# Designed miniproteins, single chains, continued (3), part 25

Each design is a single chain, and the fold is of that chain. pLDDT is the mean over its residues in the fold that is shown.

## One batch from the design tools (miniprotein)

Design m8837
Fold by ESMFold2-Fast:
Structure m8837 (fold): chain A 90 residues (1-90)
Amino acid sequence: KEKIERYKKLEKENAGSLEDSEDPYVLSGGQRAELYGALKEAGDKGITVDELAERVGLPKEKVEAFIEIDLSEENPLIVKNEDGKYVAKK
């Protein structure tokens, strides 16, 4: 429902600047933009949770939670490829 608009917002933020969040546990705006931007930069080859965490500088557990939350929704923005890596859905 709102995922397409959120994806566009994340893409726009990654192109210019990230929204800064004072709460380190908030995954909206800046942190989600960084995570999705890294997924998009990895391209169709995909990226592992460990690689994604290193790329964006976030704890692996937080990245795993982000991916699990997205995958559990009716229209996920992230898919798991044949190699078990995660890819930004186009």
Scores: mean pLDDT 65

Design m8838
Fold by ESMFold2-Fast:
Structure m8838 (fold): chain A 93 residues (1-93)
Amino acid sequence: LRRVTRSGTSVTGGPGSDETIKNAREQNKKAIENGKPVEIELYNMDEEDKELARKMATVLMRAGAERVSIGGARDKKNNSTVFDLTVTRLEPS
């Protein structure tokens, strides 16, 4: 599920960020409930990070993930990108 911005900026930026993340989670839950179990979603990343994220998603899907959602967050302090992963596995009932 998508993470827009975390840490100081999102927390100090007001309550709207929390609602945005919650809404994205609800939409993703509805998609899964409607029978879309195999899906890759990428958020908040440039093309270079998207390539890495696609490779990670492929590995996770081969390992048994049925849905992978990856959000990127640039850490300007450490000049790095942080990836936030949500992995869904469906079990036969």
Scores: mean pLDDT 56

Design m8839
Fold by ESMFold2-Fast:
Structure m8839 (fold): chain A 68 residues (1-68)
Amino acid sequence: SMDERMQQLIQQARQAARDTAQRLTPEELASLSDEVEKAVKEGGKEAGTKALQQQAERVVRNSMLAQQ
């Protein structure tokens, strides 16, 4: 089903985002996007990691909704 596929893609995107963030410095993480930069400035690397994961989930959800 589309829900199962979306959940799988979201899980993969979250894992990729977390793995990426864990390998980067706060400065490098902040360079990925304006949203992540703002999060890093407000709450450090953990906030930036969460912002990157949320951005990845949003991209997957928007892509899947557009395919309806």
Scores: mean pLDDT 83

Design m8840
Fold by ESMFold2-Fast:
Structure m8840 (fold): chain A 74 residues (1-74)
Amino acid sequence: RVEEEFERAREAIRKAASPEDAEELIELAEEAIRTGGGKLQEFLDKLLSKSNTDMAAVGEAMAAVGRAVLLARE
């Protein structure tokens, strides 16, 4: 479900970024999910530029947002 994947994305984003950057990234992820892929590239670019060295958290954030976007398109 979209809500479950978004919650996974929020948790992964908070783990991958600082609290301030995480808030901005969560807003971009929500917009990408709501629009079925709108601003997805902006989200990915900002995630990669603002993330710490926790590559597992970065990967999970990308995967969860991607799954939520695909679900939102249906």
Scores: mean pLDDT 78

Design m8841
Fold by ESMFold2-Fast:
Structure m8841 (fold): chain A 79 residues (1-79)
Amino acid sequence: SKLEEEAKRLEEEAKELEKKAEEYTEEAKKTAEELKDGDATSLSGEVLRLVGKSTEYLIKARQKRREAERLREEAEKLE
């Protein structure tokens, strides 16, 4: 059904956003490890910025997954 196809598309978009969020989280962790031996002030700001980007992408992904769940529920009711 069209509802299942749209749900699948939203789930694929959510996966891409979640992958971007994970990439930012990994970079933030790597930058945080560098804080042990580097300029804490500059690196701390970078960690916060990367965490912020990760959070933004996760919020967008969750919105798309919720919409996909709604469409799948409608598709199940229509059989």
Scores: mean pLDDT 81

Design m8842
Fold by ESMFold2-Fast:
Structure m8842 (fold): chain A 78 residues (1-78)
Amino acid sequence: LVDEMLEQFERRVRERAEEAGLGKYLDKVLEVLRRDARASPSEIARAAGISQSAASTLLRILDEVGDEVGREYAAAHE
């Protein structure tokens, strides 16, 4: 179910972002990505008012969690 997948994705991303001390920037980064899904780490950093390192860390978290959740829900069809 897509809604359950999205809920798991959002929860895990938020947890990892908070552990990295970047939870407060997550919503702003997601807003930037919603407007431009191809935004570079530098563009996200500038738009969200964070360092490029922080932007890269959040993008890595989004990618890793997305892959994890996607694989779990793809396997459920087997």
Scores: mean pLDDT 77

Design m8843
Fold by ESMFold2-Fast:
Structure m8843 (fold): chain A 72 residues (1-72)
Amino acid sequence: GYAEDARKAGEAGVAAAEAGDPAGAATSGWQAYLSRKKGGDEKGAEAGRKAAEAGQAGNPVEAARWSRLAGE
């Protein structure tokens, strides 16, 4: 389901950010955003969007933080 897809994307985003892969964290953040949006979770979608933006900006600490929140 969408919640499980978002959880997996959040976990992948944290892993990518911790590995120093901001592009991977951004991709996972957008996946979490889309899954949460399709599932009707606007707060979770916002967290996924923020994770994606942090990854694109090259900020792994914030990308990991928001990826974790998007996965919850």
Scores: mean pLDDT 84

Design m8844
Fold by ESMFold2-Fast:
Structure m8844 (fold): chain A 88 residues (1-88)
Amino acid sequence: MEELLKEIEAAKEKLKKQMEEYEEKLKKGELSEAEYEALKLTAEAILEAIKILLENLEDKEKAEEEIKKLEEELKEKTKPLVEKALAE
């Protein structure tokens, strides 16, 4: 448990650092607004998936169903943003 929690905290820190880098690129005009929003939604979805896993450690099947639902929602939300980024 402690080892898994440390790995999860390290993954969260890495995601936060990556998002800070993307925000800097957005400010410099190296990323479009659509690209940044897609990346932000993806990072938020990963953090939510980690939360679902932690809340459902004894119910792996429920965790898998919730994560699959989150994945579908992410695809729906990011599709127009990805299409806009590719058109630019």
Scores: mean pLDDT 76

Design m8845
Fold by ESMFold2-Fast:
Structure m8845 (fold): chain A 77 residues (1-77)
Amino acid sequence: MEEEERKVEEEEKRFEEKLKEGEEEGERAEKEKGVEAGVGARIRGVGDAVEAGLRALSERTKRRMEEREEELRRLLE
C-alpha cells in the first residue's frame, strides 16, 4: 500500500523540480531582458510543468484503466 505513496512523492518531486526550472529561467530572463521576457519564460515553464504532470497522470490513469479492464474481463468470463 505504501507503493502508491512513494509514486506520488516521486511525481511531486519531479513536478516541483520542473516548476523550479521554470522559475529559474524566468528570473534569468527577467534580469537579462526585462520583466516581459521573465513573464514569458515563467509562463512557458509552468506550461511545461503542467504538461509533464498531465502526462504522468495520464500514464497512471491508463494503467489503472487497463488493470480494471483485465479485472472486468476475468469477472465477465
Scores: mean pLDDT 68

Design m8846
Fold by ESMFold2-Fast:
Structure m8846 (fold): chain A 98 residues (1-98)
Amino acid sequence: SEAGRAAAETFIRELDRAAEEASKLGEDSKLAVEALEVAKEMALIEATSSPEEALKASAEAGEKIRELMEKMSEEAQKKFKELMGRAYRAAAATAEAV
Protein backbone atom coordinates (compact mmCIF):
# COMPACT_ATOMS: atom_id res chain seq x y z
CA SER A 1 0.00 0.00 0.00
CA GLU A 2 1.01 3.66 -0.35
CA ALA A 3 0.79 3.99 3.44
CA GLY A 4 3.00 0.93 3.94
CA ARG A 5 5.62 2.21 1.47
CA ALA A 6 5.67 5.69 3.03
CA ALA A 7 5.97 4.15 6.53
CA ALA A 8 8.92 1.97 5.41
CA GLU A 9 10.70 5.00 3.87
CA THR A 10 10.16 6.99 7.09
CA PHE A 11 11.42 4.07 9.23
CA ILE A 12 14.65 3.74 7.19
CA ARG A 13 15.24 7.53 7.30
CA GLU A 14 14.65 7.65 11.07
CA LEU A 15 17.05 4.73 11.66
CA ASP A 16 19.70 6.59 9.63
CA ARG A 17 19.19 9.73 11.75
CA ALA A 18 19.23 7.64 14.94
CA ALA A 19 22.59 6.08 13.98
CA GLU A 20 24.06 9.55 13.30
CA GLU A 21 22.73 10.83 16.65
CA ALA A 22 24.05 7.80 18.57
CA SER A 23 27.49 8.09 16.88
CA LYS A 24 27.94 11.50 18.59
CA LEU A 25 27.41 10.07 22.11
CA GLY A 26 30.88 8.48 22.38
CA GLU A 27 32.46 5.02 22.66
CA ASP A 28 29.69 3.39 24.76
CA SER A 29 27.23 4.05 21.90
CA LYS A 30 29.25 2.29 19.16
CA LEU A 31 27.36 -1.00 19.68
CA ALA A 32 24.04 0.89 19.59
CA VAL A 33 25.13 2.48 16.27
CA GLU A 34 25.99 -0.99 14.90
CA ALA A 35 22.60 -2.36 16.00
CA LEU A 36 20.78 0.59 14.36
CA GLU A 37 22.72 0.01 11.12
CA VAL A 38 21.76 -3.71 11.20
CA ALA A 39 18.09 -2.71 11.66
CA LYS A 40 18.39 -0.28 8.72
CA GLU A 41 19.96 -2.97 6.46
CA MET A 42 17.14 -5.36 7.43
CA ALA A 43 14.49 -2.73 6.56
CA LEU A 44 16.16 -2.10 3.16
CA ILE A 45 16.27 -5.85 2.38
CA GLU A 46 12.60 -6.23 3.40
CA ALA A 47 11.68 -3.42 0.98
CA THR A 48 13.59 -4.94 -1.99
CA SER A 49 13.62 -8.76 -1.52
CA SER A 50 11.30 -11.76 -1.80
CA PRO A 51 9.20 -12.66 1.29
CA GLU A 52 11.48 -15.67 1.93
CA GLU A 53 14.64 -13.54 1.75
CA ALA A 54 13.01 -10.86 3.93
CA LEU A 55 12.15 -13.44 6.63
CA LYS A 56 15.70 -14.84 6.57
CA ALA A 57 17.19 -11.32 6.76
CA SER A 58 14.89 -10.45 9.71
CA ALA A 59 15.96 -13.59 11.61
CA GLU A 60 19.67 -12.93 10.97
CA ALA A 61 19.33 -9.23 11.88
CA GLY A 62 17.43 -10.12 15.08
CA GLU A 63 20.21 -12.48 16.18
CA LYS A 64 22.94 -9.87 15.42
CA ILE A 65 21.02 -7.16 17.32
CA ARG A 66 20.56 -9.55 20.27
CA GLU A 67 24.34 -10.27 20.38
CA LEU A 68 25.14 -6.54 20.19
CA MET A 69 22.62 -5.73 22.95
CA GLU A 70 24.16 -8.36 25.26
CA LYS A 71 27.51 -6.51 24.89
CA MET A 72 26.01 -3.03 25.41
CA SER A 73 26.03 -1.13 28.70
CA GLU A 74 22.58 -0.57 30.25
CA GLU A 75 22.74 3.08 29.12
CA ALA A 76 23.52 2.05 25.51
CA GLN A 77 20.67 -0.51 25.57
CA LYS A 78 18.25 2.16 26.83
CA LYS A 79 19.35 4.63 24.13
CA PHE A 80 19.06 1.97 21.41
CA LYS A 81 15.51 1.09 22.57
CA GLU A 82 14.52 4.79 22.72
CA LEU A 83 15.83 5.41 19.18
CA MET A 84 14.13 2.28 17.79
CA GLY A 85 10.86 3.32 19.46
CA ARG A 86 11.14 6.79 17.93
CA ALA A 87 11.65 5.26 14.46
CA TYR A 88 8.63 2.94 14.88
CA ARG A 89 6.40 5.80 16.12
CA ALA A 90 7.44 8.02 13.19
CA ALA A 91 6.68 5.20 10.72
CA ALA A 92 3.26 4.59 12.33
CA ALA A 93 2.42 8.32 12.23
CA THR A 94 3.40 8.44 8.53
CA ALA A 95 1.12 5.47 7.75
CA GLU A 96 -1.82 7.20 9.52
CA ALA A 97 -1.19 10.48 7.65
CA VAL A 98 -1.24 8.83 4.20
Scores: mean pLDDT 83

Design m8847
Fold by ESMFold2-Fast:
Structure m8847 (fold): chain A 62 residues (1-62)
Amino acid sequence: SPYQLPEDKDIDPFSGEVMPKEEVEKRVEEWKAKNLPYVDEATGKNADELLEEWRKTTTPIV
């Protein structure tokens, strides 16, 4: 069946391709180390980056 996934296979969460479980684990680790820093799921950006943007657009009040 075209939609049956073997137990020793898994889907790459980044591309959606079917790959061996070991390959998926390795790709996830490499992606996290290289491309996926701490990211807020709600905005796709770090909360720290959002705070900096808000600070730049906010008028300083003493």
Scores: mean pLDDT 58

Design m8848
Fold by ESMFold2-Fast:
Structure m8848 (fold): chain A 69 residues (1-69)
Amino acid sequence: PITREDVVRAAEELSRLAGLSEEQRERVIERALAAFEEASATIDDPLQVKSLVLEAIHDAVVEEAAEAA
């Protein structure tokens, strides 16, 4: 199962690869953790939780990158 620490690491890594600032990285992490907490509270399937969290991280990174461009 995915952990809170795994979510933070994934958000940090993807933000770094996208060239986001430290402030943008913090926002991506906050959005990823919010999605993880919501999914973990409502969804019993660990694979579905992982998929939703990764989608939330991707969406947040794309949104922040678009603002930076």
Scores: mean pLDDT 81

Design m8849
Fold by ESMFold2-Fast:
Structure m8849 (fold): chain A 63 residues (1-63)
Amino acid sequence: MDELRAQIERIRAEAREQVAATPDPEKAAEIRGQAAARILPLLEQLGDEAVATSRKAQEEALK
């Protein structure tokens, strides 16, 4: 799972550099949108494990 987090951070860093280099707010928004689209499936994979663990703990607490 550390590999997924590393990929997410790398994509964020790339997007930040591109946004900082882009004076056009429309292009900056598109760059951020593309980065978010690439990050989303990685977050979903990471979130599936985190959500499963948290949900199990919450269900036990509610019993």
Scores: mean pLDDT 72

Design m8850
Fold by ESMFold2-Fast:
Structure m8850 (fold): chain A 88 residues (1-88)
Amino acid sequence: SKEEKWKEVFKSVDKDGDGFIDSPKDFKEALNKLGLNVSDEDAPLLFEIADKDGDGKVSFEEFLDFLKRVFDDHIPIIELIKELEEEK
């Protein structure tokens, strides 16, 4: 399934096996592997959007929720960034 593929991608960037993506760089790598064209400048903003509890880490559940918004609900990446910037 697509969720199994998403979990495989998550595991490929979870280099220490702690169950979290720990950096915007690794988050960008995961998104690019899934066909999303994410710039180095956008990666920190998207990481902040996915990190709902603000602990500086993205769990698989947060990653899955983010991907469902993009792929299932067809929310454009630019729209997610705009929503974050309006909250600041």
Scores: mean pLDDT 79

Design m8851
Fold by ESMFold2-Fast:
Structure m8851 (fold): chain A 69 residues (1-69)
Amino acid sequence: SVADRLAALEAVLAEFGLPAPGPALEALVRQGRYDEAAQLLYDIFEPLVGPERARAIAERARAALLATE
């Protein structure tokens, strides 16, 4: 379900010490646009944490969204 996917995304963000997803990211997840959700995470966090850490966040988030039924 969408709720299960949002919970999985929140869990990943919490692992990196990040807050719950904002409305733009939540909307992409609700629409099943997981690649775009991962790209948005990269774009938001790259200037704050650098490209390597932003990529790790985005890849982990995408994997969690795709693994959730």
Scores: mean pLDDT 82

Design m8852
Fold by ESMFold2-Fast:
Order: sequence, then C-alpha cells, then structure tokens
Structure m8852 (fold): chain A 92 residues (1-92)
Amino acid sequence: SDEKTRKQEVEEEQTKKLIIEELEHRLGEQVATFQQDKARKEKMIKQLEENGDNILASKLRKDLEEMSRLQRRQMSEEARKLYHEIKAQIRA
C-alpha cells in the first residue's frame, strides 16, 4: 500500500521533470535559431556599412529590433501553451 503510493509519487515527479526538460529543450531550440538569424543579420549590416550602404543597413537594424520583439512574444505564448500541456499530462 505505502510502497504503491511512493512509486506513484516518484513516477509523477519523474514525469514532471521530463516534461520540464522537454519545455526547456523546445524553448532552447527557438532561442538558438533566433541567435543564429540575429548573428547573420548583424554580419550583413556590418558588410553593408563597410560598403557605404547606410540606408539598407539602417533598415536591417530596424527589422532586427522588430524580430527581437516578435521572438519575445512568441516565446511567452509557447511557454503558456506548453505549461497547459504539462498540467494535462500530469493529471492523466
């Protein structure tokens, strides 16, 4: 009886840990992709500035700022969705 209860609690805690690790992994992939895109655009901006194309460089800087804003919004929404999935799986 007590052993069955302890086993169930351990399995639930292990399930929670795996779901949290999955959440961190998925959010980490989104962050990694964003950082790669950011680095690529920053390199393009430098090349444009070196070539004297300050107008296009300024436009890309503005696009990069907008990307950062949208990325933060998407990350917040993704975390909220995954949190609800975590709760549903733990109750099952």
Scores: mean pLDDT 76

Design m8853
Fold by ESMFold2-Fast:
Structure m8853 (fold): chain A 88 residues (1-88)
Amino acid sequence: SEREEELARWLAEHKLDEVLALLEAEAPKLPEEVASLPKEERPAAIEGLRRVLRFVRALLAHAPEEARPRLERVIAAIEEAIKVAEAG
């Protein structure tokens, strides 16, 4: 949504280091966390992960060049989590 895009831009401009620290701590855990979910919970998890992926991509669009590799690693972890959720 436009509100999510505006929030992503504001966070990238004013709170990027704090948001990056949180994403870097949590995103690498996502593939293993979704692998442990029951099949009936995976559709909701996939939708949630796709929403987070859109948000992180919006952060990347507004982030300085120096933060790009860090955000790209977060994106890769979320994309892997979606693949794991879709596979089983």
Scores: mean pLDDT 87

Design m8854
Fold by ESMFold2-Fast:
Parts: structure tokens; C-alpha cells; sequence
Structure m8854 (fold): chain A 109 residues (1-109)
């Protein structure tokens, strides 16, 4: 179902955001995901502590989202785009997380 696909996508985005935060040297303190059906979007959110020398606040938030979700195919296309961008940037672990999410969502079709 679309609802199940949105939840899988949101969870994958939260896991990807956590990896990105750790790559920046941040200490991840929490991860959460959200499905906003009224706004047709999914969000992965990470709260983290940046290094003391970063010039950032003690607590920082990183969000990754997919907007305009009308179908399962919209989610797959957005995740595939993010996966290819992650690969191009050399973020292989992020790309693998997104690929696993895509594979799980494709099983719902």
C-alpha cells in the first residue's frame, strides 16, 4: 500500500540522515521518521551533537524529505535519485540504505 511505502521510505531517510550526520563527525543522539499524509510528504530526522570546534549549536537537526508523494512510483523515483546522488558523492553506505528501501517498497507492487 502507499501508506506502507511511505513508512518504509521515511525510515530509510532517517537511517540515511544518521549516516550523513556521522560522516560529518556528529554524534547521533536520536533518529525519528514521520509520514505527513496531509502534506503528502515523508521525513527522516536526526538529532545530533556537533564537535565543540564546529561553531554549531550543541544540538543540531538534519532532515531528509520527499515531498509531493502521490504514488508508490513517486517514492521509488525520489529514492533512486537520492541513491544516485549519494553514489556520485562517494557516500556508498547512504546509497546502500536507500537501495534496501527501494527493494522493500518494490515488493509492495
Amino acid sequence: SLDEAMEIAAKALAEAAAVLARRQGWTVTSTEYEVDKEKNKVVGRVTARAPADSGLPDEVTLEVEIENVKSIDDIIKALETMREQARAAGFDEVAEILEKGIEEIKKLK
Scores: mean pLDDT 86

Design m8855
Fold by ESMFold2-Fast:
Structure m8855 (fold): chain A 75 residues (1-75)
Amino acid sequence: MMSAEQQTEEIIKETDEKIKKAKTKSELQEVLDWLSKKMDELEAEMKRRNVPAKEQVLILSSLTMREIKIIVQIL
């Protein structure tokens, strides 16, 4: 069973690969939309597993930093 931390690392890895392959701003927007969906899914799973709120915030903050990076590249 994959921990929330390991799932976060896999999401980050996949996000970085998708960014590397994106050739247009539209493709970067698709990566952003995909990441937002993955963040929502991870948040729901962490709540289901009763992960401490402090740990949830730290995990989601890591993904939010990737989201900001994509937004800056689109602008």
Scores: mean pLDDT 81

Design m8856
Fold by ESMFold2-Fast:
Structure m8856 (fold): chain A 88 residues (1-88)
Amino acid sequence: SPIDRLLENYDPNARFTEEDLKKFREIDKELEETTDPAKIGQLIRQLLDLLSKYPSPSNFDYLISNSSPRTSSIITMVRQALERRRAR
């Protein structure tokens, strides 16, 4: 599942590279601009792959505060799902 992939590459000490921040900004912009369900699904997958590199709480907080409403909603849901999974 997408959540399992997020956990697969968990490194709490990872910090964003400029390249990955640029990729995040591109995903965020496309998510805000697209109405195509297939494209939305692809972009969510790319976002989850990026989040799997930077799973620290401070990195999630940064992305949530620096993204469009759709992207920040998705990241918040992923964070909540991750916390529920760790509690099991």
Scores: mean pLDDT 71

Design m8857
Fold by ESMFold2-Fast:
Structure m8857 (fold): chain A 88 residues (1-88)
Amino acid sequence: GIQEKLQKLVKELAANEVEIEKLSPEERAEKIEKILLNSGLPKDIILKAAQIAGERFNIEVGASLQETLKNDEILKRLTIEDFELAAK
C-alpha cells in the first residue's frame, strides 16, 4: 500500500542524503524524482500529497511536480497521512 511505498521512499532518501546534498538544485530534483518514481507512487498522488502538506503549513506548492521537488520545505514536511488523503 501507500504506507509501505512511503517507508521505502524515506529509507532511500536517507540512504542518498549525502549524495543529494552535493548536487545542484536541478540534479537534486531529478534524483529525488527518480527515487519517488522507483517507490511506485503515482506522480499525481505525490503532487496532491504535497498540496495537502503545503495547505497544512501555509507553504506555496509549485504548479508542477518538478517545481514541487525543488521545494525542500514541502518534501521534508510530507507525512504518510498526506499520501493517504491524496489516495482517497
Scores: mean pLDDT 70

Design m8858
Fold by ESMFold2-Fast:
Structure m8858 (fold): chain A 93 residues (1-93)
Amino acid sequence: MLERFNKEAQEMLKARFDGLDLDKDGVITKEELRAYYLSQGDNPTDEEIEKIMAEMDKNGDGVVDFDEFVEWVEEKLKQKNPELYEEWIKPEE
């Protein structure tokens, strides 16, 4: 659940998920990930997309729901930007 994050972080996570969820079906597919990266000017290989999907798709169902996306973002923040992660988990005033 998102309640561990403050409201600003929750809104950012939802906005980012919505940006990846191009067909608005509530999950991210491999095809949507590829389309997103192409829209950013990147040209990802199938192997790169599969690696990202495998990192997010913890239950192995072939799609990434919002909860899996949030867990993946949290893991990446803890690894790459722990100070930002600490800001995101601060309670709302």
Scores: mean pLDDT 74

Design m8859
Fold by ESMFold2-Fast:
Structure m8859 (fold): chain A 63 residues (1-63)
Amino acid sequence: SAEEAAKAAIEAAVEAFEKQLRIQLTGVDSRAEFERKLTPEQKKAVQTALDYVRAKLEKQLAG
């Protein structure tokens, strides 16, 4: 359905953004290295950025 396709597109966009942040901050696309190398402040900043992007894309679908 169009709703399923839109949700898949949002998740793909958020995943791509998370991957870029992992590479920028650790030099590698590894979730384990990302979680090990980042400070609690950096992890919070990344999560806030991901939440913001997801929420903004979801609002575009809803309105």
Scores: mean pLDDT 78

Design m8860
Fold by ESMFold2-Fast:
Structure m8860 (fold): chain A 76 residues (1-76)
Amino acid sequence: SKKKEVEERLEKREKIYKLLLKYGLDSLSDKEIAEKVGVSQATVSRLKSRLKAGNRSEEEVKEEIKRELEAIELLK
């Protein structure tokens, strides 16, 4: 069902965000994150690009990741 697909996408996105927060935005390659989470490299690249949009500082990116993780947790 569409609901199950949305829940699966949110869970995978949460795993990507947790890895980025734990290891840092540029510490793991897109391929390494993709393999750990079970998503495509394109999915990881798109999420990283979105997080870096608008010349965000490293602290602003970390705060955005934390906000996204909190939003996902509230949807569970």
Scores: mean pLDDT 78

Design m8861
Fold by ESMFold2-Fast:
Order: structure tokens, then C-alpha cells, then sequence
Structure m8861 (fold): chain A 79 residues (1-79)
């Protein structure tokens, strides 16, 4: 079996990982707000995660990371 195929099923690229993570983060944020978590707390957690991910992300992927976190923050602010 091709190792790349197994990795593909597990989101092997940063792009695929970011896309999946972004959708899961949006769903998690909506669920957290429905459960009574303050938007301010969620935004602080997203900011911390963005800073950590940008610190390790290659320069070529940094725009994707920023766009993903911006989408999550926009979703939280819209809720």
C-alpha cells in the first residue's frame, strides 16, 4: 500500500490539515458558544493558537494559516 495514500486519508499536507482544522474549529466554536463559553475567551484561544502555528509554519503556508484563523475568528464574531 502507498504510504502517501494512508497519509492522504489523514490530511498529509498543511493545506489539507488547515482546511479540516478550520471546519472543525468553526463547528467547535459554534458548539462552545451554544454551551455558554464567552466569545472573548474563544477569541483569546484562537489568537494564541494562531501565534503558535505561525511560529512553526513555513513562509509559503503562513497566508493559509492566517486565512484559516481569520475565518474561525469571523465565525466566532458572527455568532
Amino acid sequence: AAELQAAGAAAPTLEEQIALGTELAKLGAKKAIEAGVPKEELLAQVDAAEAADLAVAPAEQQPLVRAAYAAVKATIEEL
Scores: mean pLDDT 73

Design m8862
Fold by ESMFold2-Fast:
Structure m8862 (fold): chain A 92 residues (1-92)
Amino acid sequence: MEEARKYAAKAAEALRRLAEELRKKGAGQDVIDTALRAAELAEEALTSDKEEAIRKLREALELADTLNRVQPHPLVKEAAEYLEKGIKLLEE
């Protein structure tokens, strides 16, 4: 759990940084809100039990994949990689 939570925290940080970058670039509010929602899910996974953490990280990954289709950014790819690592560690 501890190592998986570190990856969830890194994903949340990357997604919050993404939201800031999107705001600076004048991206639509829907895109910014999606990045913030994905960050919120990754943050919630930090305090969730294993099954709930897996569910929240998978939902965050789905949102990150949606963001990558609409607004590709290195921070989206970074966040997705952290989310995938966190999920893998929780699933064992």
Scores: mean pLDDT 84

Design m8863
Fold by ESMFold2-Fast:
Structure m8863 (fold): chain A 65 residues (1-65)
Amino acid sequence: SMTEMQKMEQFSQEMAAKYQELQADKSLSLEERKALMKEKMDELLKKYDLTFDSAAPYGAPAEAA
């Protein structure tokens, strides 16, 4: 099974990839980017069984936290 460290690695990679994807799409508003980042974070937190506390340093939308 995945360790917490492996879960955090996967989570941070997925969040970073999503963040870069959304930042590259200039057609998206800040509001839309925040919503999509929140959705991605929620999905990944469920997938990797992580909490906001453990996930927050690894790409949570700082302004939306």
Scores: mean pLDDT 71

Design m8864
Fold by ESMFold2-Fast:
Structure m8864 (fold): chain A 61 residues (1-61)
Amino acid sequence: SMEELLQQALAALEAGDNEKAAAYIEKALAPVNPDAAAGLKNLVLKGRTDLARAGVRTALA
């Protein structure tokens, strides 16, 4: 589910695995909200992991 993939993205961000986090964000959000997927992946790639975590948590709410 989207929720499970986003929870995996959070776990990957906490572990510092930015590549894995970006992959889970893409899988979860690209089918539903491609702009959010692209934005959050860009934050991860720029090392703005605090903002990426906040965005993933918002998507889970």
Scores: mean pLDDT 84

Design m8865
Fold by ESMFold2-Fast:
Structure m8865 (fold): chain A 65 residues (1-65)
Amino acid sequence: MREISLQIRMVGILTEARLMSKDRKEVEEVEEEVKKIQKEFTAGKLSLDKLEERIRELEERLRRM
């Protein structure tokens, strides 16, 4: 359940970046960061706690856009 919640939040980040950003490059940077996070999590390099931290950082970044 926690993992599913975090995946939903990542989808929300991508959707919000696409809607809010005036700069396509900024959207692409957010998309690349989400892909890196997913790859690191799949490789076992990120715990659920660290995954949640990285997601919170991206959510914060979006609020500053």
Scores: mean pLDDT 77

Design m8866
Fold by ESMFold2-Fast:
Structure m8866 (fold): chain A 79 residues (1-79)
Amino acid sequence: SSNQQVAQGGRYARQGDYDTAAQHYINALQLQPDYRGAALGLSNVLRQQGRDDLADQIRRIATSDDFDPQRLMDLVSQI
């Protein structure tokens, strides 16, 4: 489930394994592209990896009132 993927993403992020955490958040978004929590989690781990521009773009979509799942997945494809 998307919720299980987000939980695993958070677990690996807390362990400093940002590559594995990002993969779990990406998996959650592939299952549920409108999952704001997964997008926010992904943005946070991308920032920890120094990918600040991509992190900021994803965060802006995730916090927008005009959430666009297609635009989000276009950015996710760059990871």
Scores: mean pLDDT 88

Design m8867
Fold by ESMFold2-Fast:
Structure m8867 (fold): chain A 95 residues (1-95)
Amino acid sequence: MVQFPAFDPSLSKKERLIQILIEAATELMVMGLLVLGAPEEVIEEVRRIGVLALEDIEKGIKLAEEAAAKSKDPEVKKLLEQFVKNLKELKEEAE
């Protein structure tokens, strides 16, 4: 189970929603990777990227792009590319 960071009362409802959506996008990618039988190290990397994206979405996007670029499995690569797209869309929503 993923732990959400504690909500700061100074955060807007939109900012809190974006944090929830980043976590949801991360969990969907983890579930997809599990279905594909991806190595545990790849799954753990995606979980770490998701946690990082909650603090710095731009850095999370860069690490997700690097993970996609180095992936040797075409199906895993496509799923990681979708994760990058999802994080970029959430960044645009947050701005």
Scores: mean pLDDT 79

Design m8868
Fold by ESMFold2-Fast:
Structure m8868 (fold): chain A 75 residues (1-75)
Amino acid sequence: EEITEEEVIEDAKKLLDMYKNKAFDDDEFLELLKKLLQSYKNRGKEDLIPLIKKIILENAPENLKKKIEEIFKEV
C-alpha cells in the first residue's frame, strides 16, 4: 500500500475537520496525529511528513502547536 501526497493532504484535512467538529478532544487529536505519522514512517513515507506538518500547524489552534511540534520530533 503506497501513500500519495494527495492522500496525505486528505488525511490531514480529515483529522483537522474532526477535531474542529469536537469529534476528538485535544488528547485524542494528538494521539491520532502520532499514530498517523508513525504509519507514514513505517511505510517509508518520511518525505511526506513535512507536508502534513505544514498543513496541521497552519490550521491548528495556538495552544496545541507546541504539543504538535513535540509529536513531529518524536516520530
Scores: mean pLDDT 77

Design m8869
Fold by ESMFold2-Fast:
Structure m8869 (fold): chain A 74 residues (1-74)
Amino acid sequence: SERKKKVEELAELLFEAAKKVLEEKLSEEEVEELMKELKPPFEEAIPGEPSGEVEKKIGKELVEKLLKYYEELK
């Protein structure tokens, strides 16, 4: 439970920061689509379920891309 909550908190912080950056780079629709793709599978995949492994990888790739975007602005 604690691990899941910590990951959710980190995800929320990263999503909030990334959303602010993405709003400057991407259209509102694109930002909303990215957030929707991250939200549901991220919350369900985190328990380490095999069915969530694909979502975990997508979430990790997206988070890494978002972090790269953030670093590019720095």
Scores: mean pLDDT 57

Design m8870
Fold by ESMFold2-Fast:
Structure m8870 (fold): chain A 89 residues (1-89)
Amino acid sequence: SLRDLILRLIAEILRIIGLLLEENPDEEELIEILRRLIELAKKIAEETGDPSPLRLALKAVEMALERFPDNEELHALLAEVRELLAKYE
């Protein structure tokens, strides 16, 4: 259900915020949560026609890249979210 997807999205956002507030956040855990966030955002955007969840995912990836600027997986996730958003422009 859409409600279930939105609640899961909120939960993943809160996990990302929690990790980014740590002095030394786990890169691998952050990437796994970001992947889940992007998949949820994609599903919600597809169901609603509203790209807002994908814009939130973009901000989350950008914040992660501020902490880990050289992480190749984060750059790949950034490219993925931008490609997904391009479908709504």
Scores: mean pLDDT 88

Design m8871
Fold by ESMFold2-Fast:
Structure m8871 (fold): chain A 59 residues (1-59)
Amino acid sequence: DEEKLERAYEIVGEARERLESFLRRYGPLENLTKFSPEDLASLLGISRKAASELIRLAK
């Protein structure tokens, strides 16, 4: 879903390249729902608030 993907990149801001690398390795955006906000925030180098927004978008 291109629309959701662009929204995800807006949420992560400067971490866009890290999110792109993550999705290339782990598959579609929906797989982000398998992570806790804390784990995703640490993995992508973003705030827990941004990670929670990203997970909600991926559902």
Scores: mean pLDDT 81

Design m8872
Fold by ESMFold2-Fast:
Structure m8872 (fold): chain A 79 residues (1-79)
Amino acid sequence: MREKLSKTDIDKLEEDENIKLSELERKVLELVAEGYSFNEIADKLNLSVSTVQGIFNEVLRKLGLKSRDELLEKLLKYS
């Protein structure tokens, strides 16, 4: 299994892509990178699955990405 994203990895992603993620967007991104499902993330963060999906879609939009697979490939540069 792949290594977990650190806060430093996400800080570097924000700097490299010239974007800013909210604390909640950072938490969702960390858990997605660790391989958690949206249902598991929703349970961990005490949110609905629809809310997690919305936050994830906003992260994709900020990064100019279209899919979870594109995001995971991009994150390989930071792990």
Scores: mean pLDDT 78

